Designed miniproteins, single chains. Designs and how they scored, part 23

Each design is a single chain, and the fold is of that chain. pLDDT is the mean over its residues in the fold that is shown.

## One batch from the design tools (miniprotein)

Design m777
Fold by ESMFold2-Fast:
Structure m777 (fold): chain A 111 residues (1-111)
Amino acid sequence: DEAEKEKLERDREELLTKLFQMLASMPALPSQEEIVKMLEELIEWLKKNGASKELIEAVELTLEAVKKMDAESSRQAIGVLVRVILDQEPLESSIPEVNELYEKLKEIMNK
């Protein structure tokens, strides 16, 4: 459906704009708790604005992964989320949980 595809493209751009706005307001090295808070707020914003199901699912999966990670892994997870939404391949992480998140996010976005 071209209308659903066009909506996903618009929602992707809106998500990236909001995510970059939120990231710009964060410390240069945000804590895991700050990243969790930011992702929770982003999910609420996406739901309120009727964003595509795939984008909501991708951010929710990232939130659940980040809750189990340390601060460094959480920061890398945000980088993976951004690159997946941009349809870019991230650099391979030395952290297995970050690489696993990439594979799961890629599966959601390519359904």
Scores: mean pLDDT 83

Design m778
Fold by ESMFold2-Fast:
Structure m778 (fold): chain A 74 residues (1-74)
Amino acid sequence: SVEEKFRERVEEALDKILAETSDYQEARDLLDQEVARITQEVKAENPDIPDEELKRITLRVHREALARLDERFA
């Protein structure tokens, strides 16, 4: 599904970020940038996806990634 592909890409990006930085704010900023980039890529690859559905997927997956990042730095 589009959501599974989106989640996979965000998880890959997060794993890379966590390997490269030990600064919480830097990691958060990098994650925000990667989620925005992945959202644009997924929209371009899936032009027929409703904006509301893509927004829902983005918000859910981003929230999941932020929770993992928060646990890693807590």
Scores: mean pLDDT 87

Design m779
Fold by ESMFold2-Fast:
Structure m779 (fold): chain A 75 residues (1-75)
Amino acid sequence: MIDEEDVQVALAIIAVVTGSLEKDPEKAEEGLVELIRRMAERGFTPEALRHAADVARSYGFTKAAEEAERLADEL
């Protein structure tokens, strides 16, 4: 299923979101979108990208979630 590296990236996304949420949610979302784009560029699986979308959506980052789902569907 998901690789060990994909799991580590998901944990990093959670850490970025939880660390930035209270200070600047817009900047947190921009960082998350960039991280998701980097995942796609590195050849992460559609499943990993959809997992990232679910994490983003759970924290209210709808733009990041939509970008992750779009990239997963285009692969």
Scores: mean pLDDT 68

Design m780
Fold by ESMFold2-Fast:
Structure m780 (fold): chain A 61 residues (1-61)
Amino acid sequence: MTANELRRYIVEQGYFVDLSREDFEALARAGVTREQLDRALEIIREQRLPSSRLPEIVASL
């Protein structure tokens, strides 16, 4: 996914994500899949974590 596709997808899922353009570009460069993104967002929602933790959670998957 591209950085823009990642941002759009997260917003479409109802999440407000306080991440920089650089963070989204890093996630895109790491080759983050929709499956990994869905899993990470689920963890954030379940554990009530700040959305800024998204890159760290994705890296642990």
Scores: mean pLDDT 78

Design m781
Fold by ESMFold2-Fast:
Structure m781 (fold): chain A 97 residues (1-97)
Amino acid sequence: SRLAELVERVRAGEELFRLMRAGSLTDEDIARFARVLGLPAETIRRAAAGDREALDLVMERMSAIAREARRLTLNNEELAELSEKARKLGLPPFELK
């Protein structure tokens, strides 16, 4: 699911910033976050070391991921609300094909 992938990327970004703030980011963490977020490992390493241009690239990527996740989450919440309303009215659940 594209939503599940985006949720994983949002959580990975939150963990990345937590570890960067704590100064606890390992080389293994950098490789993992590079893979999950779709950023070069070198960009994440430079951002963790205080490179402002690299940090800006990480922030831009995280903002793009967060915007897409919010868009899909909002649409899914609207679909869930419609499903619950239909159930309460005794209507069969609608099937999206």
Scores: mean pLDDT 72

Design m782
Fold by ESMFold2-Fast:
Structure m782 (fold): chain A 69 residues (1-69)
Amino acid sequence: MSWQQLVDQARTALDRGDYERARDLAQQALSIAGPDNVDALEVLADALGGLGDVDASRETALRAQQLRS
């Protein structure tokens, strides 16, 4: 499975409210594409927010924003 397919599946998991699955899929995408993959970091931030890990969500979202800039 490509990292793009993992990100797509993670977004589907987010849409279903399955935040644990979305986190796991986004982390798998990062392991394949590297730690600076913006799409995977954005999905990971949303998943962490859904899990109530507000600090990790904020830090991950900030990292994705910095990489876009």
Scores: mean pLDDT 87

Design m783
Fold by ESMFold2-Fast:
Structure m783 (fold): chain A 69 residues (1-69)
Amino acid sequence: KLGELVKKVALEEGVSREQAEKVGEMVDFAKKMGFSEEQILDVAGLTMIALGVSREKAERIVEKLKEAL
C-alpha cells in the first residue's frame, strides 16, 4: 500500500512512529478519494507539517517519495 511506503520513508527520516502512521493513513485515504499522485504528495507534506514535522524535513521526505514512485 502507498501509505506503508510513506510510513517507511518518514520513519527513516526520523519522524515519530505516531506521526508516520497518521501520514500513511491520510495518504491511503486521499488515494481512495481519487487524488492524483501529485495531490497525494501534497497531502503527505501538509499532514507532516500539521503534525509538527519541520517544513525542510517534510520537503525532503516528499522528494524521496517522488523518486520511489
Scores: mean pLDDT 84

Design m784
Fold by ESMFold2-Fast:
Structure m784 (fold): chain A 76 residues (1-76)
Amino acid sequence: MRRERIREALESRGIFLPEESYDKIAALPDETTDALIEAIEQVPPSEELARLVVEAIRGGDPEALLARARALLATL
């Protein structure tokens, strides 16, 4: 479900992560995960987007991740 969408979104951009990383992103609240998938799919590759993905894998605060994903989407 969301885990496969995360994988497909990242791999479509040439980003290949260990399976554990996809599981960690999918473990975030649904609202945060959905916003992250949308940002990965729609926002051009950037340091900010890469940093957001890294923080999601490292177990960053879901509310902060959601706010940052929404901020990136607002730049479209």
Scores: mean pLDDT 79

Design m785
Fold by ESMFold2-Fast:
Structure m785 (fold): chain A 99 residues (1-99)
Amino acid sequence: SDRELLIELTELLKEKRYEEVEKELEKRKEKMNPAERTRLEVIYETAKELAKLGLSEEEIEAILNGEKGVPLDSKSLVLVARALDVEIKKRLEERKLLE
């Protein structure tokens, strides 16, 4: 799941486990077409932004569910919405966080 990968990468980045992040990304990229690689890059960039905020796994899930407002810029939230399923996009759109 993209959501599970996003949470995993965010936790690894928060702990500064950069070697594990690099290995996971390289392992996944070897099996991916260009569109899948672009999606993986969006997930990774989103994970880096979430890691900078020092959020817990529960807080990240609350943001993705649209249950918690955090001071994320609109760009970071758009990247999250694009990486995840239609239901999460709909919830973010209802909050006027998506166009």
Scores: mean pLDDT 71

Design m786
Fold by ESMFold2-Fast:
Structure m786 (fold): chain A 58 residues (1-58)
Amino acid sequence: GSLGIFDGVVIDIPEDNPGSARVLLLETGRELFLKPEQAGTLTVGEKVTVVVRPEYLI
């Protein structure tokens, strides 16, 4: 499909890169690494909306 929007939950924030997060996608049960290039504040257990473009899945 074109643009995908998924609900996820932050399950881990790497200590070496607190700007990124590991997110569990609720619809698929898969884990996705979010790598915010900008400074963001995410906490473990926080619900997030992940927007995925097809070109970044292949």
Scores: mean pLDDT 66

Design m787
Fold by ESMFold2-Fast:
Structure m787 (fold): chain A 58 residues (1-58)
Amino acid sequence: EFEKRIEEAVEQARRLAEEGRLYVPDKPIEDPLVSEEEREKFLEANRKIVEAYKEVRA
């Protein structure tokens, strides 16, 4: 379900960014995830969120 939650979060963030309601924090969180695989998926989801936000705001 972690993967599904990430996918939903990415899509939700994209929708919020398109509507101008997304808030992206400037401060990065430096905290290791449970597994390297989870970390990679989290970083990928974060990249998609940031890219969607930049695309809408750019």
Scores: mean pLDDT 62

Design m788
Fold by ESMFold2-Fast:
Structure m788 (fold): chain A 101 residues (1-101)
Amino acid sequence: SVRDQALAIVDELAERFPQFRGLPSPSRKDFWAKIKNPVSLDEIRERVRSGEIRTLAELRAELEQMHEAIKEYYDPSSPMVKEADEALELAERRLAELEAA
């Protein structure tokens, strides 16, 4: 099912990029002031489980939003930006494999 496929992608991302599983603490005022609608892998996973994310296209959009938020908060030279790029590239490869099947 689409839900099982989406959960498999999110779970692979969470295993390989555990730093993106959670949102920063509410005490990180600089992050929460700068980033509009921040989203984490654990939040995306719950929205897939609840049926709020119903399609692979909606999953892609949420992962792109997470990637954009990370790039907006961190300096372009940060290892976090490189890891966010790698996470999105992995997600795009998995989505393309499913779309080709």
Scores: mean pLDDT 81

Design m789
Fold by ESMFold2-Fast:
Structure m789 (fold): chain A 88 residues (1-88)
Amino acid sequence: STATEAAAEAAAEAMRAIARRDPEKAAEIAAADLRTAAELAAELGDYESAGVFGAAAATAEKLGEEAREKVQEAVRRAYEEAAAELAA
C-alpha cells in the first residue's frame, strides 16, 4: 500500500542517516523491531529518527504483519547497503 511504501522509505532513510553517524549503533537498531529501533534512536539523541521509526511502527501495527515485514526489510536493506559502502 502507499502508506506502507511511505513508511518503509522514511524508515530506510533514517537508517542510512544513523549508519553514517554511528555504524555500531546502526547495526543494533537494524536488528531491533521498529518500536525498539525508535527507543534506540532516542538514546542516541536522534529524536527525528526516533519519531520516524515510531510512526513506521504505528503504521505497521495498523496495517498488519505484511506491512511490518516490508518496513523491517527496508530498514535491514538500508543498513546492509550503508555497511557495505563503509566496508568497501
Scores: mean pLDDT 85

Design m790
Fold by ESMFold2-Fast:
Structure m790 (fold): chain A 82 residues (1-82)
Amino acid sequence: MTDEQQKEVLRAMLEGVRETYEKYGLEHAESYGIGAGIEVSKAMGDEEMLKEFEEYKSRTKINEEFFEEGRKHAREAIEKAK
C-alpha cells in the first residue's frame, strides 16, 4: 500500500468515526473506531498497532453492530484505495 493509499484509507476512517460520534455518540464511535483500526492494522501488516487495538477492545464495552460496521467500512476503503 502506497503512502497516498494509506492517507485515503485513514481519511475515510476518520470521517466514519466522526459521523458515528455525531449521530450515535462516543460509545458507538469507539466501537466503530476499534473495528476499523483492527482491519487497517491487518492491511498495513502492523502487528504492534493490531495488538494495541485488540487490547483496547478487551478493555472496552463493544457495541457489536458498530464494531462490525467499522470493520466493513475499513475493508471497503482499503479495496477502493487499491
Scores: mean pLDDT 83

Design m791
Fold by ESMFold2-Fast:
Structure m791 (fold): chain A 82 residues (1-82)
Amino acid sequence: SEKEKIEEFEKQLEEEEKKIKEEETLSPLEQQAYEALKNGLKAQVYGKLEEAREYLEKYRELAEKLGLPSSSLEQFEKSVLG
């Protein structure tokens, strides 16, 4: 289900955050990007599609500026749009 896919992606994101925290410190902008991604996924789970889209756009903008992996953005777009 869509909820299961979002939960799995959220779990992967949490594991990535733990790894980053142990190996390096995230910049404030990188932290904002991951917060937007997490908040967007939570909004999607609760059926708040407009909020999820707003967080998706915010994450996209920050990810482009920071050179973050496109895979996370692609998964988030699929979760919000499909």
Scores: mean pLDDT 70

Design m792
Fold by ESMFold2-Fast:
Order: structure tokens, then sequence, then C-alpha cells
Structure m792 (fold): chain A 68 residues (1-68)
């Protein structure tokens, strides 16, 4: 139980790091898209999708860890 819980907590922390990295990428691309929207619009959209998926996975693993 504790080992399984620790693995789930560690996985959630890994996704939290991915969330933070994705947020930084989105901010960077938002600044670039403000100057060149056509050049950076696809990258910004893709980065927003990555952020959404990372947030979803972080929450999923945190809930699993808490349930154990």
Amino acid sequence: MEEEKEKLINQARTYEDEVNAAREAVRSLEAKAARDPEGYQPGLDASRRVLEEAEKKRKEYQEKAEKL
C-alpha cells in the first residue's frame, strides 16, 4: 500500500513538473504569437493541449494516491 501510494504521489509530482514547464511554454508562445500570430499560433495551440493533458494526469494520479 505505502509503496503503491508513493509511486502514485511521485507520478503526480512528475506531472506537476510537466504542468509548470507547459505553463512556461504557453507564456513564451503567447508573447511570440502577439508579435507573429500566424507563425506561432499552431505551437501555442499545441502547448495549451499539452498543459490541459498534464493537468488532467496530475489530478488523476493525486486522486488515486489519496484513495490508497
Scores: mean pLDDT 81

Design m793
Fold by ESMFold2-Fast:
Structure m793 (fold): chain A 62 residues (1-62)
Amino acid sequence: TEGARKSAEGAKRAAEAGDAVAAAVGAWQFGLNGDPEKGRAGVRAGQAGDAEKAAEYAEEGA
């Protein structure tokens, strides 16, 4: 789906942006499995350079 694709793509971007590995992994998994909205929020935070918030979103979705 479009949402899953964007979540996965953003997760890669979050990882490339820096210290957001946990959030990137979580966001990618959510895009495929069940919480695309939380995944997207985490990815977006990571892309903005907010690794702490990105990780928090990933954790909350788990």
Scores: mean pLDDT 58

Design m794
Fold by ESMFold2-Fast:
Structure m794 (fold): chain A 100 residues (1-100)
Amino acid sequence: MSMEETLEKLLTEALNNIKNRDTVEKVLKILFEKSKIPYEEASPSAKATMLISLAEHASDEELEELAKKLNISVSELRKLLSEAKKAVEEALLKVEQLLS
């Protein structure tokens, strides 16, 4: 299996095993729609990158708008994004260990 195939497979597994996966998927669909990228055509690495970027760089205003669209609190959204980011980072660490 190529490194690229291994990365995409491990990220797919991580994204599928995220707590509150359905809510995370809704967040990603909203972000990809804003970016004019079809969610169904986005690679697992693109989805992971979008999720990490949102967790690290989203403004308070952007998080408030997303939380409102999802009908959850900003605090719940922040917790969900933090947990999802951790799961993705653990998958990336596994890829790095396979390259070592």
Scores: mean pLDDT 80

Design m795
Fold by ESMFold2-Fast:
Structure m795 (fold): chain A 79 residues (1-79)
Amino acid sequence: MLTPEQVERIRSLSEKQRKILEAIARHEEGVTPEELAKELGMSLEEVQKAIDELVKYGAVEKRVEGDRELYRLNPNASG
């Protein structure tokens, strides 16, 4: 069973996920977690946690280009 604390954390992450998802949607070619953190005024840790959940949900796709990790909207995601 999920604890009340875990449920509240998931709900809080949902709000941050929406904000990050909207920012990722503006970067059609992909965006780094560092760039998102700067744009949104959030810590890299908070951005990375939200991105990891969005990738897990299939809303966001991770692209690796050399030493760069880019994130973009999953083209197969139903909007």
Scores: mean pLDDT 72

Design m796
Fold by ESMFold2-Fast:
Structure m796 (fold): chain A 81 residues (1-81)
Amino acid sequence: MRTITFTVLGRTITVTLPAGRTSRAAIIARVRAAARAAGLSDSQIDAFIAQLRQIMTDDYMTTAQAAQAIRQAAAITNRQY
């Protein structure tokens, strides 16, 4: 397992992904669950996930690729809040 920590909309979120390649749908589901656990509202989660989906064009990603996409989506969401 690999743990990714990032900050979006003033919340620190930690998500754990399996080693190797994981489906985009599974990554999004785990990120959404972690964001909800961190106290983001449904509208904040939807805005962040929309940015993440826009960046994640592949059906499967490595943990490193997922981490990069998550950090980029968080940075964009923080800017557009």
Scores: mean pLDDT 82

Design m797
Fold by ESMFold2-Fast:
Structure m797 (fold): chain A 104 residues (1-104)
Amino acid sequence: TLEKVIKLHNKLIDLYKEAAKETDRGRIIVLLASMSAILQAIRMLSKDLPPEAKKVVDEYLDKLQELLGEAERAIQAGDMESARKLFEEMVELEKETIKKLEEL
């Protein structure tokens, strides 16, 4: 289960990097939908993780929910530069989360 969760986090890095480079609002919305689907998979799989790994994933999901909400508000306001910076922050959050999971 842990290896599957780490693989999903790596897929999210690719999606956030793509979203950070994207200028078309419609394409960003499609990327957000893909991110949401992977996040649901991570949440479901997290139930089968050891307590220490589940804690790392739960803390990650809380932080990511805040960042995604900010990104969605920026996109709705047409503030694509703020949205880009938020996707870049999400990439760094993913890298930190993967590192924590691999060090368990």
Scores: mean pLDDT 85

Design m798
Fold by ESMFold2-Fast:
Structure m798 (fold): chain A 67 residues (1-67)
Amino acid sequence: GPLADRLLAILESRGLTEVDRGDIVDILTNELGLPGGVARAIADSIELKYGPVVTPQQVRDFLSRHG
C-alpha cells in the first residue's frame, strides 16, 4: 500500500541495507506522521517476526501484508 512504498523509498534514500526498531519508529512518526503508539506497535511486531535487524524489503513486505 502507499504507506509501505513510502517507507521503503525513505529507507532506500537513507542508504540503509539493515534497519533496526529505532529506524522504523523514527520514519513512521517523523516522516509518515503516524502516532507514536501505532509506530511502536508496528516496529515491535516486525522485530518479533524478523528479529532486531531487518532489511528494507522485509519492512515493506510486513506492512503490505498487515496494513
Scores: mean pLDDT 83

Design m799
Fold by ESMFold2-Fast:
Structure m799 (fold): chain A 87 residues (1-87)
Amino acid sequence: SLLEEAEKLLEETLEKVKEIVEEGLRNNEPFSVVVKKIDEVVNETMRRIFELMSRMSAEEQAEAERLLLETAKEIKELVDEAKKKIE
């Protein structure tokens, strides 16, 4: 289903963000570089998610919006923790 595709895409995005943070910490990358990489991944995911959502039923769209919001909060927490470790 389109909802399952959206959920999978959000899960893969979260894992990519975690990998970017871990790589940044290992390589002593500046926080600004880490954030830029995360922004690029998130922007691509947002484009793809909105495309999928436009093709969903109202019920699936509501659930996808809820999952998107939860994923956004988790990414924010990862970014905030990365900032504390780098700065």
Scores: mean pLDDT 87

Design m800
Fold by ESMFold2-Fast:
Structure m800 (fold): chain A 60 residues (1-60)
Amino acid sequence: MTITKKIPKSYSKEEKEAVKKGLETIARNQAKQAGHPDATVEVEEKEEGDYIVITVTVTP
């Protein structure tokens, strides 16, 4: 399972960190609901022009 979110580069460090933590929490909760509470959650950050692309990958 993969969750991707684009955020503007104008976001503050605090806002960016909050988005990353939020996505990780959502991914972990979805894994628990799917019966995989021990799933590995990986967070990747990539700059794309005026945006930062945050990708969260869950491996059961």
Scores: mean pLDDT 81

Design m801
Fold by ESMFold2-Fast:
Structure m801 (fold): chain A 64 residues (1-64)
Amino acid sequence: FEELIEKIRELLLKIYPEEQVNGWVKILENKDLKSILDLKKIAEEAEDKETVKLLEEIIEIIQK
């Protein structure tokens, strides 16, 4: 789980500001499913398919 969050952080840092990415990482670390679903919707609206796929993996892990 932690390794997956690190992978997501590195990927997002290539595209998004560090301050925004740090906020998203905290949401993932806290396993806040509602906020993660909101983040997935934002990524879908931005047509960021790669981030959406990684967030789907996180959601699957949290729901198990």
Scores: mean pLDDT 76

Design m802
Fold by ESMFold2-Fast:
Structure m802 (fold): chain A 89 residues (1-89)
Amino acid sequence: SMDEIEERAQKLVLELIKEISEATGKDLDDVAEEIMAIIVEKTYNGDFEGLRKELLEIAKEAGILSPELKEKIDEIVKLHEEIAKKNLK
């Protein structure tokens, strides 16, 4: 269902925010604000490749980019694309 897709997206985004916060020592709320601003902007513009690239660069800069985190980012992007496509109809 749509609610299950949204809940999964929220869970993965929160996990990413926590991992970046722990790796960088940045405040959780500051990381959340940065990540959510990117997601909102890229999703609004339909720029899912840009969303993927920017999240990967943030993870790389934080020194936490791994195959597992890359899969998580790919799923975050896919779920937000599905949400956006359903909201455009």
Scores: mean pLDDT 87

Design m803
Fold by ESMFold2-Fast:
Structure m803 (fold): chain A 72 residues (1-72)
Amino acid sequence: MSPLEKEAVEKLEETARKSKSLSLEEQIKLYDELIKELEEMLAKETDPETKAFLRTLILLVKHERKKLEEEL
């Protein structure tokens, strides 16, 4: 796993951990911030394998955000 892929996973794990103590609206905001950071990483990345990984991770994060939004 590349250092950038590891950083992306660590950001997701930290967001998930922080979300457990927050309101639903605050959880959605944290996931919005994570998506923005991951999309910025994707925009700067040139390696196709790392880009594919980031796109998959962004899709998973967007799916989690959508589940939270549906509970709102």
Scores: mean pLDDT 82

Design m804
Fold by ESMFold2-Fast:
Structure m804 (fold): chain A 89 residues (1-89)
Amino acid sequence: SDLVQRAQDYIDQGRQYLDQGNVDQATQYVQQAYQYVVLARQNGDTQSALRLERDVYSLLSRVYAQQGNIDLMNQYASRSVQLSQQYQS
């Protein structure tokens, strides 16, 4: 769906900014991706939404790692793992 594609595009751009060390831009793109993940889930794209939400939490963990926020890094890493278990069930 267009919502799934939009979420993926924001994830990909957020990842690119993160790889460049632009944490502020990465955070904004990842937050936009999460909004489209929520909309995709509401639209019935449940399996794609679970995969995308896992990727969003993985990127948020990396964002917090670069900011030195170890508590939030670990929290989002844990959430990403839980979603991976639900997706691969």
Scores: mean pLDDT 87

Design m805
Fold by ESMFold2-Fast:
Structure m805 (fold): chain A 68 residues (1-68)
Amino acid sequence: SLGLDEERERLVLEMLHALLRAPTLDAAQRARVQAALARDPSIKEPLLKAAEQANLSPARLAQLRALE
């Protein structure tokens, strides 16, 4: 559990699955993550922790950390 409500947890997991399939964050993925963060900035830390636990590359973790 990510400590989120059902809808936000589903959104975080969907974003994580999309990130795991691609070698880098493209413009469309960045736009989707930025839109989600704009609606609820509190999902950033759960997303980063889930991505780290899923062994997302250090470069892609840095890209996620830079998003606001």
Scores: mean pLDDT 71

Design m806
Fold by ESMFold2-Fast:
Structure m806 (fold): chain A 58 residues (1-58)
Amino acid sequence: SLAEEIAKESGLSVNEASAVITLLQNGFSEEQIIQLLESQGVSREKALKAIKLAKERL
């Protein structure tokens, strides 16, 4: 799945990658997604990489 591919490339969990895809599809901003992921212990760098990969493949 796209979530599994993003997780593998970004270092996110599959659940975190699925959340990135869902939030982007629902019109959340990159900064809102980053803040949510950072609150869960994900680095800004990993969050940005996941967002970029998701945007390229959506």
Scores: mean pLDDT 87

Design m807
Fold by ESMFold2-Fast:
Structure m807 (fold): chain A 110 residues (1-110)
Amino acid sequence: SLSKEEALKLAIEDEELHIEQLETFLENYDKLSEEEAKEAVEAFVEKVIEHEQRHAEEFPFLKELEEEAIKRYQEILEELKAGKLSPKEAAEKLLEIEKETLEELKKKLE
């Protein structure tokens, strides 16, 4: 198994990649149809939930942090699917959660 430091570094790299992907999506939002944007954000959040579930299973010391993030991601996905959030609004909320999670992971390395 990985050390706690190695696990934290991998989790940090995953969050940084997700942030970059969301920022790139938001920069290019106006180039997508509403349907394309919705499908892209739905696929993204489903993938992120899967990644966070694996981290919670593999790294028990991150379980509470990952499960709180997963719950927030699931709420955004449900609201997006129900048409209560635009794809842009969903992506902006996801970006906030990813940035908050990244800061908490960085604090655990200190």
Scores: mean pLDDT 87

Design m808
Fold by ESMFold2-Fast:
Structure m808 (fold): chain A 73 residues (1-73)
Amino acid sequence: SDIEKEVTLALLQLHTYLYGYELGKVLPLEEAERRAREYARRLSEEAGLSEEQKAEVEAAAIAGARRGYEESL
């Protein structure tokens, strides 16, 4: 159902944000963003999300990476 996909979307956004956050704390920003984006894209594809929803998960991963990087400064 659409509700199940929306719950999956929310959980993947949180998960990939936290993944990006931890990478951003220890890696150069560009590398953290690249790895977080690749991870988010893979998980979203495996979950069968739409292209729009995949982009939202990817954006969350990048936001996490940036936040982790900022807090490491």
Scores: mean pLDDT 89

Design m809
Fold by ESMFold2-Fast:
Structure m809 (fold): chain A 68 residues (1-68)
Amino acid sequence: MAKEKAIEQTLAAATHAVWAREQGDEETAQMLIDYAKKVLLDAGFSQTEADKILEEALVEAEKRLREL
């Protein structure tokens, strides 16, 4: 299912983006974020839906990184 796969790819990309930022690699982090947004839009999410999914994925990834 295209939308489920897009969400899965976004969660993976968000996790890697947050880790790249912690290592000072903002360029890689931004590339991963841009990739995730494109994947969501290509899967048929609206811009508003894609932005919300990406924001929630980034917040979750950042919380996990900061707790451990």
Scores: mean pLDDT 81

Design m810
Fold by ESMFold2-Fast:
Structure m810 (fold): chain A 99 residues (1-99)
Amino acid sequence: MLSKEEFDRLVSEGVADVAIATASVEAKKTGDAQGVVDMLERLLKEGIVVNSRTVAIAVETAKELGDVEAAKRLKELVDKYNIELSPETRKLLEEAIKA
């Protein structure tokens, strides 16, 4: 049974996935990963629920573009907003920061 809270969470997660995927495509076209970080920060400030998979897309984009500063900012957002990451996403983020 979906409660209103569960429904709102699923809608927020869907919005976050689409927004970050769109920002990732744009970042790859421009070579600038900062747009992905800015989008994630905006979603979090608006109270949008972000899951580990959405964070993984942002981290993969920063890693592909070699943007270590973007990866560090993503870690700061994860820590600040207490986002629960899967072990695989945590490993990916640590690798992106060390690259």
Scores: mean pLDDT 81

Design m811
Fold by ESMFold2-Fast:
Structure m811 (fold): chain A 80 residues (1-80)
Amino acid sequence: DEEERERRIKEAERRTREAVERVRAGVDLENLPDEELLELARAHGEAVLAKVERNGVLDVEEVREFIEKQLEELEEELKK
């Protein structure tokens, strides 16, 4: 149970980190399907998902910015 949950969290975090790495390398998130972007946002943080849902539309540019910001916060927390 807990192990399965932890594995899913690590996999989601790993994929989110890869997505940010791709963006930093100059890869446009536009290449990712909408469902995958939403899944990454949901897996990474409720705040990002709430922002996307608030707009009522999945904007790849906006999701990209929030994914980067969310990971920035996560990275800063790990720094502590």
Scores: mean pLDDT 56

Design m812
Fold by ESMFold2-Fast:
Structure m812 (fold): chain A 64 residues (1-64)
Amino acid sequence: SLADEYAKLAEEIARWRGLTPEQIEKLAEKARDAGINYEVFKRKKERGLTDEEIEKLRAELEAR
């Protein structure tokens, strides 16, 4: 499902940024609840996100 794919992306971002397992779980849960547009998130990740872009996406995911 899209939720499963999103959880994988959140884990990759978390590994790169040094987030905890608890923070990874929260990001995945919020994405499932909010129905976040994963395709846009995936594209930005693949294009080599900047620190600012990562921080913005993380904040957006955590807020939703």
Scores: mean pLDDT 57

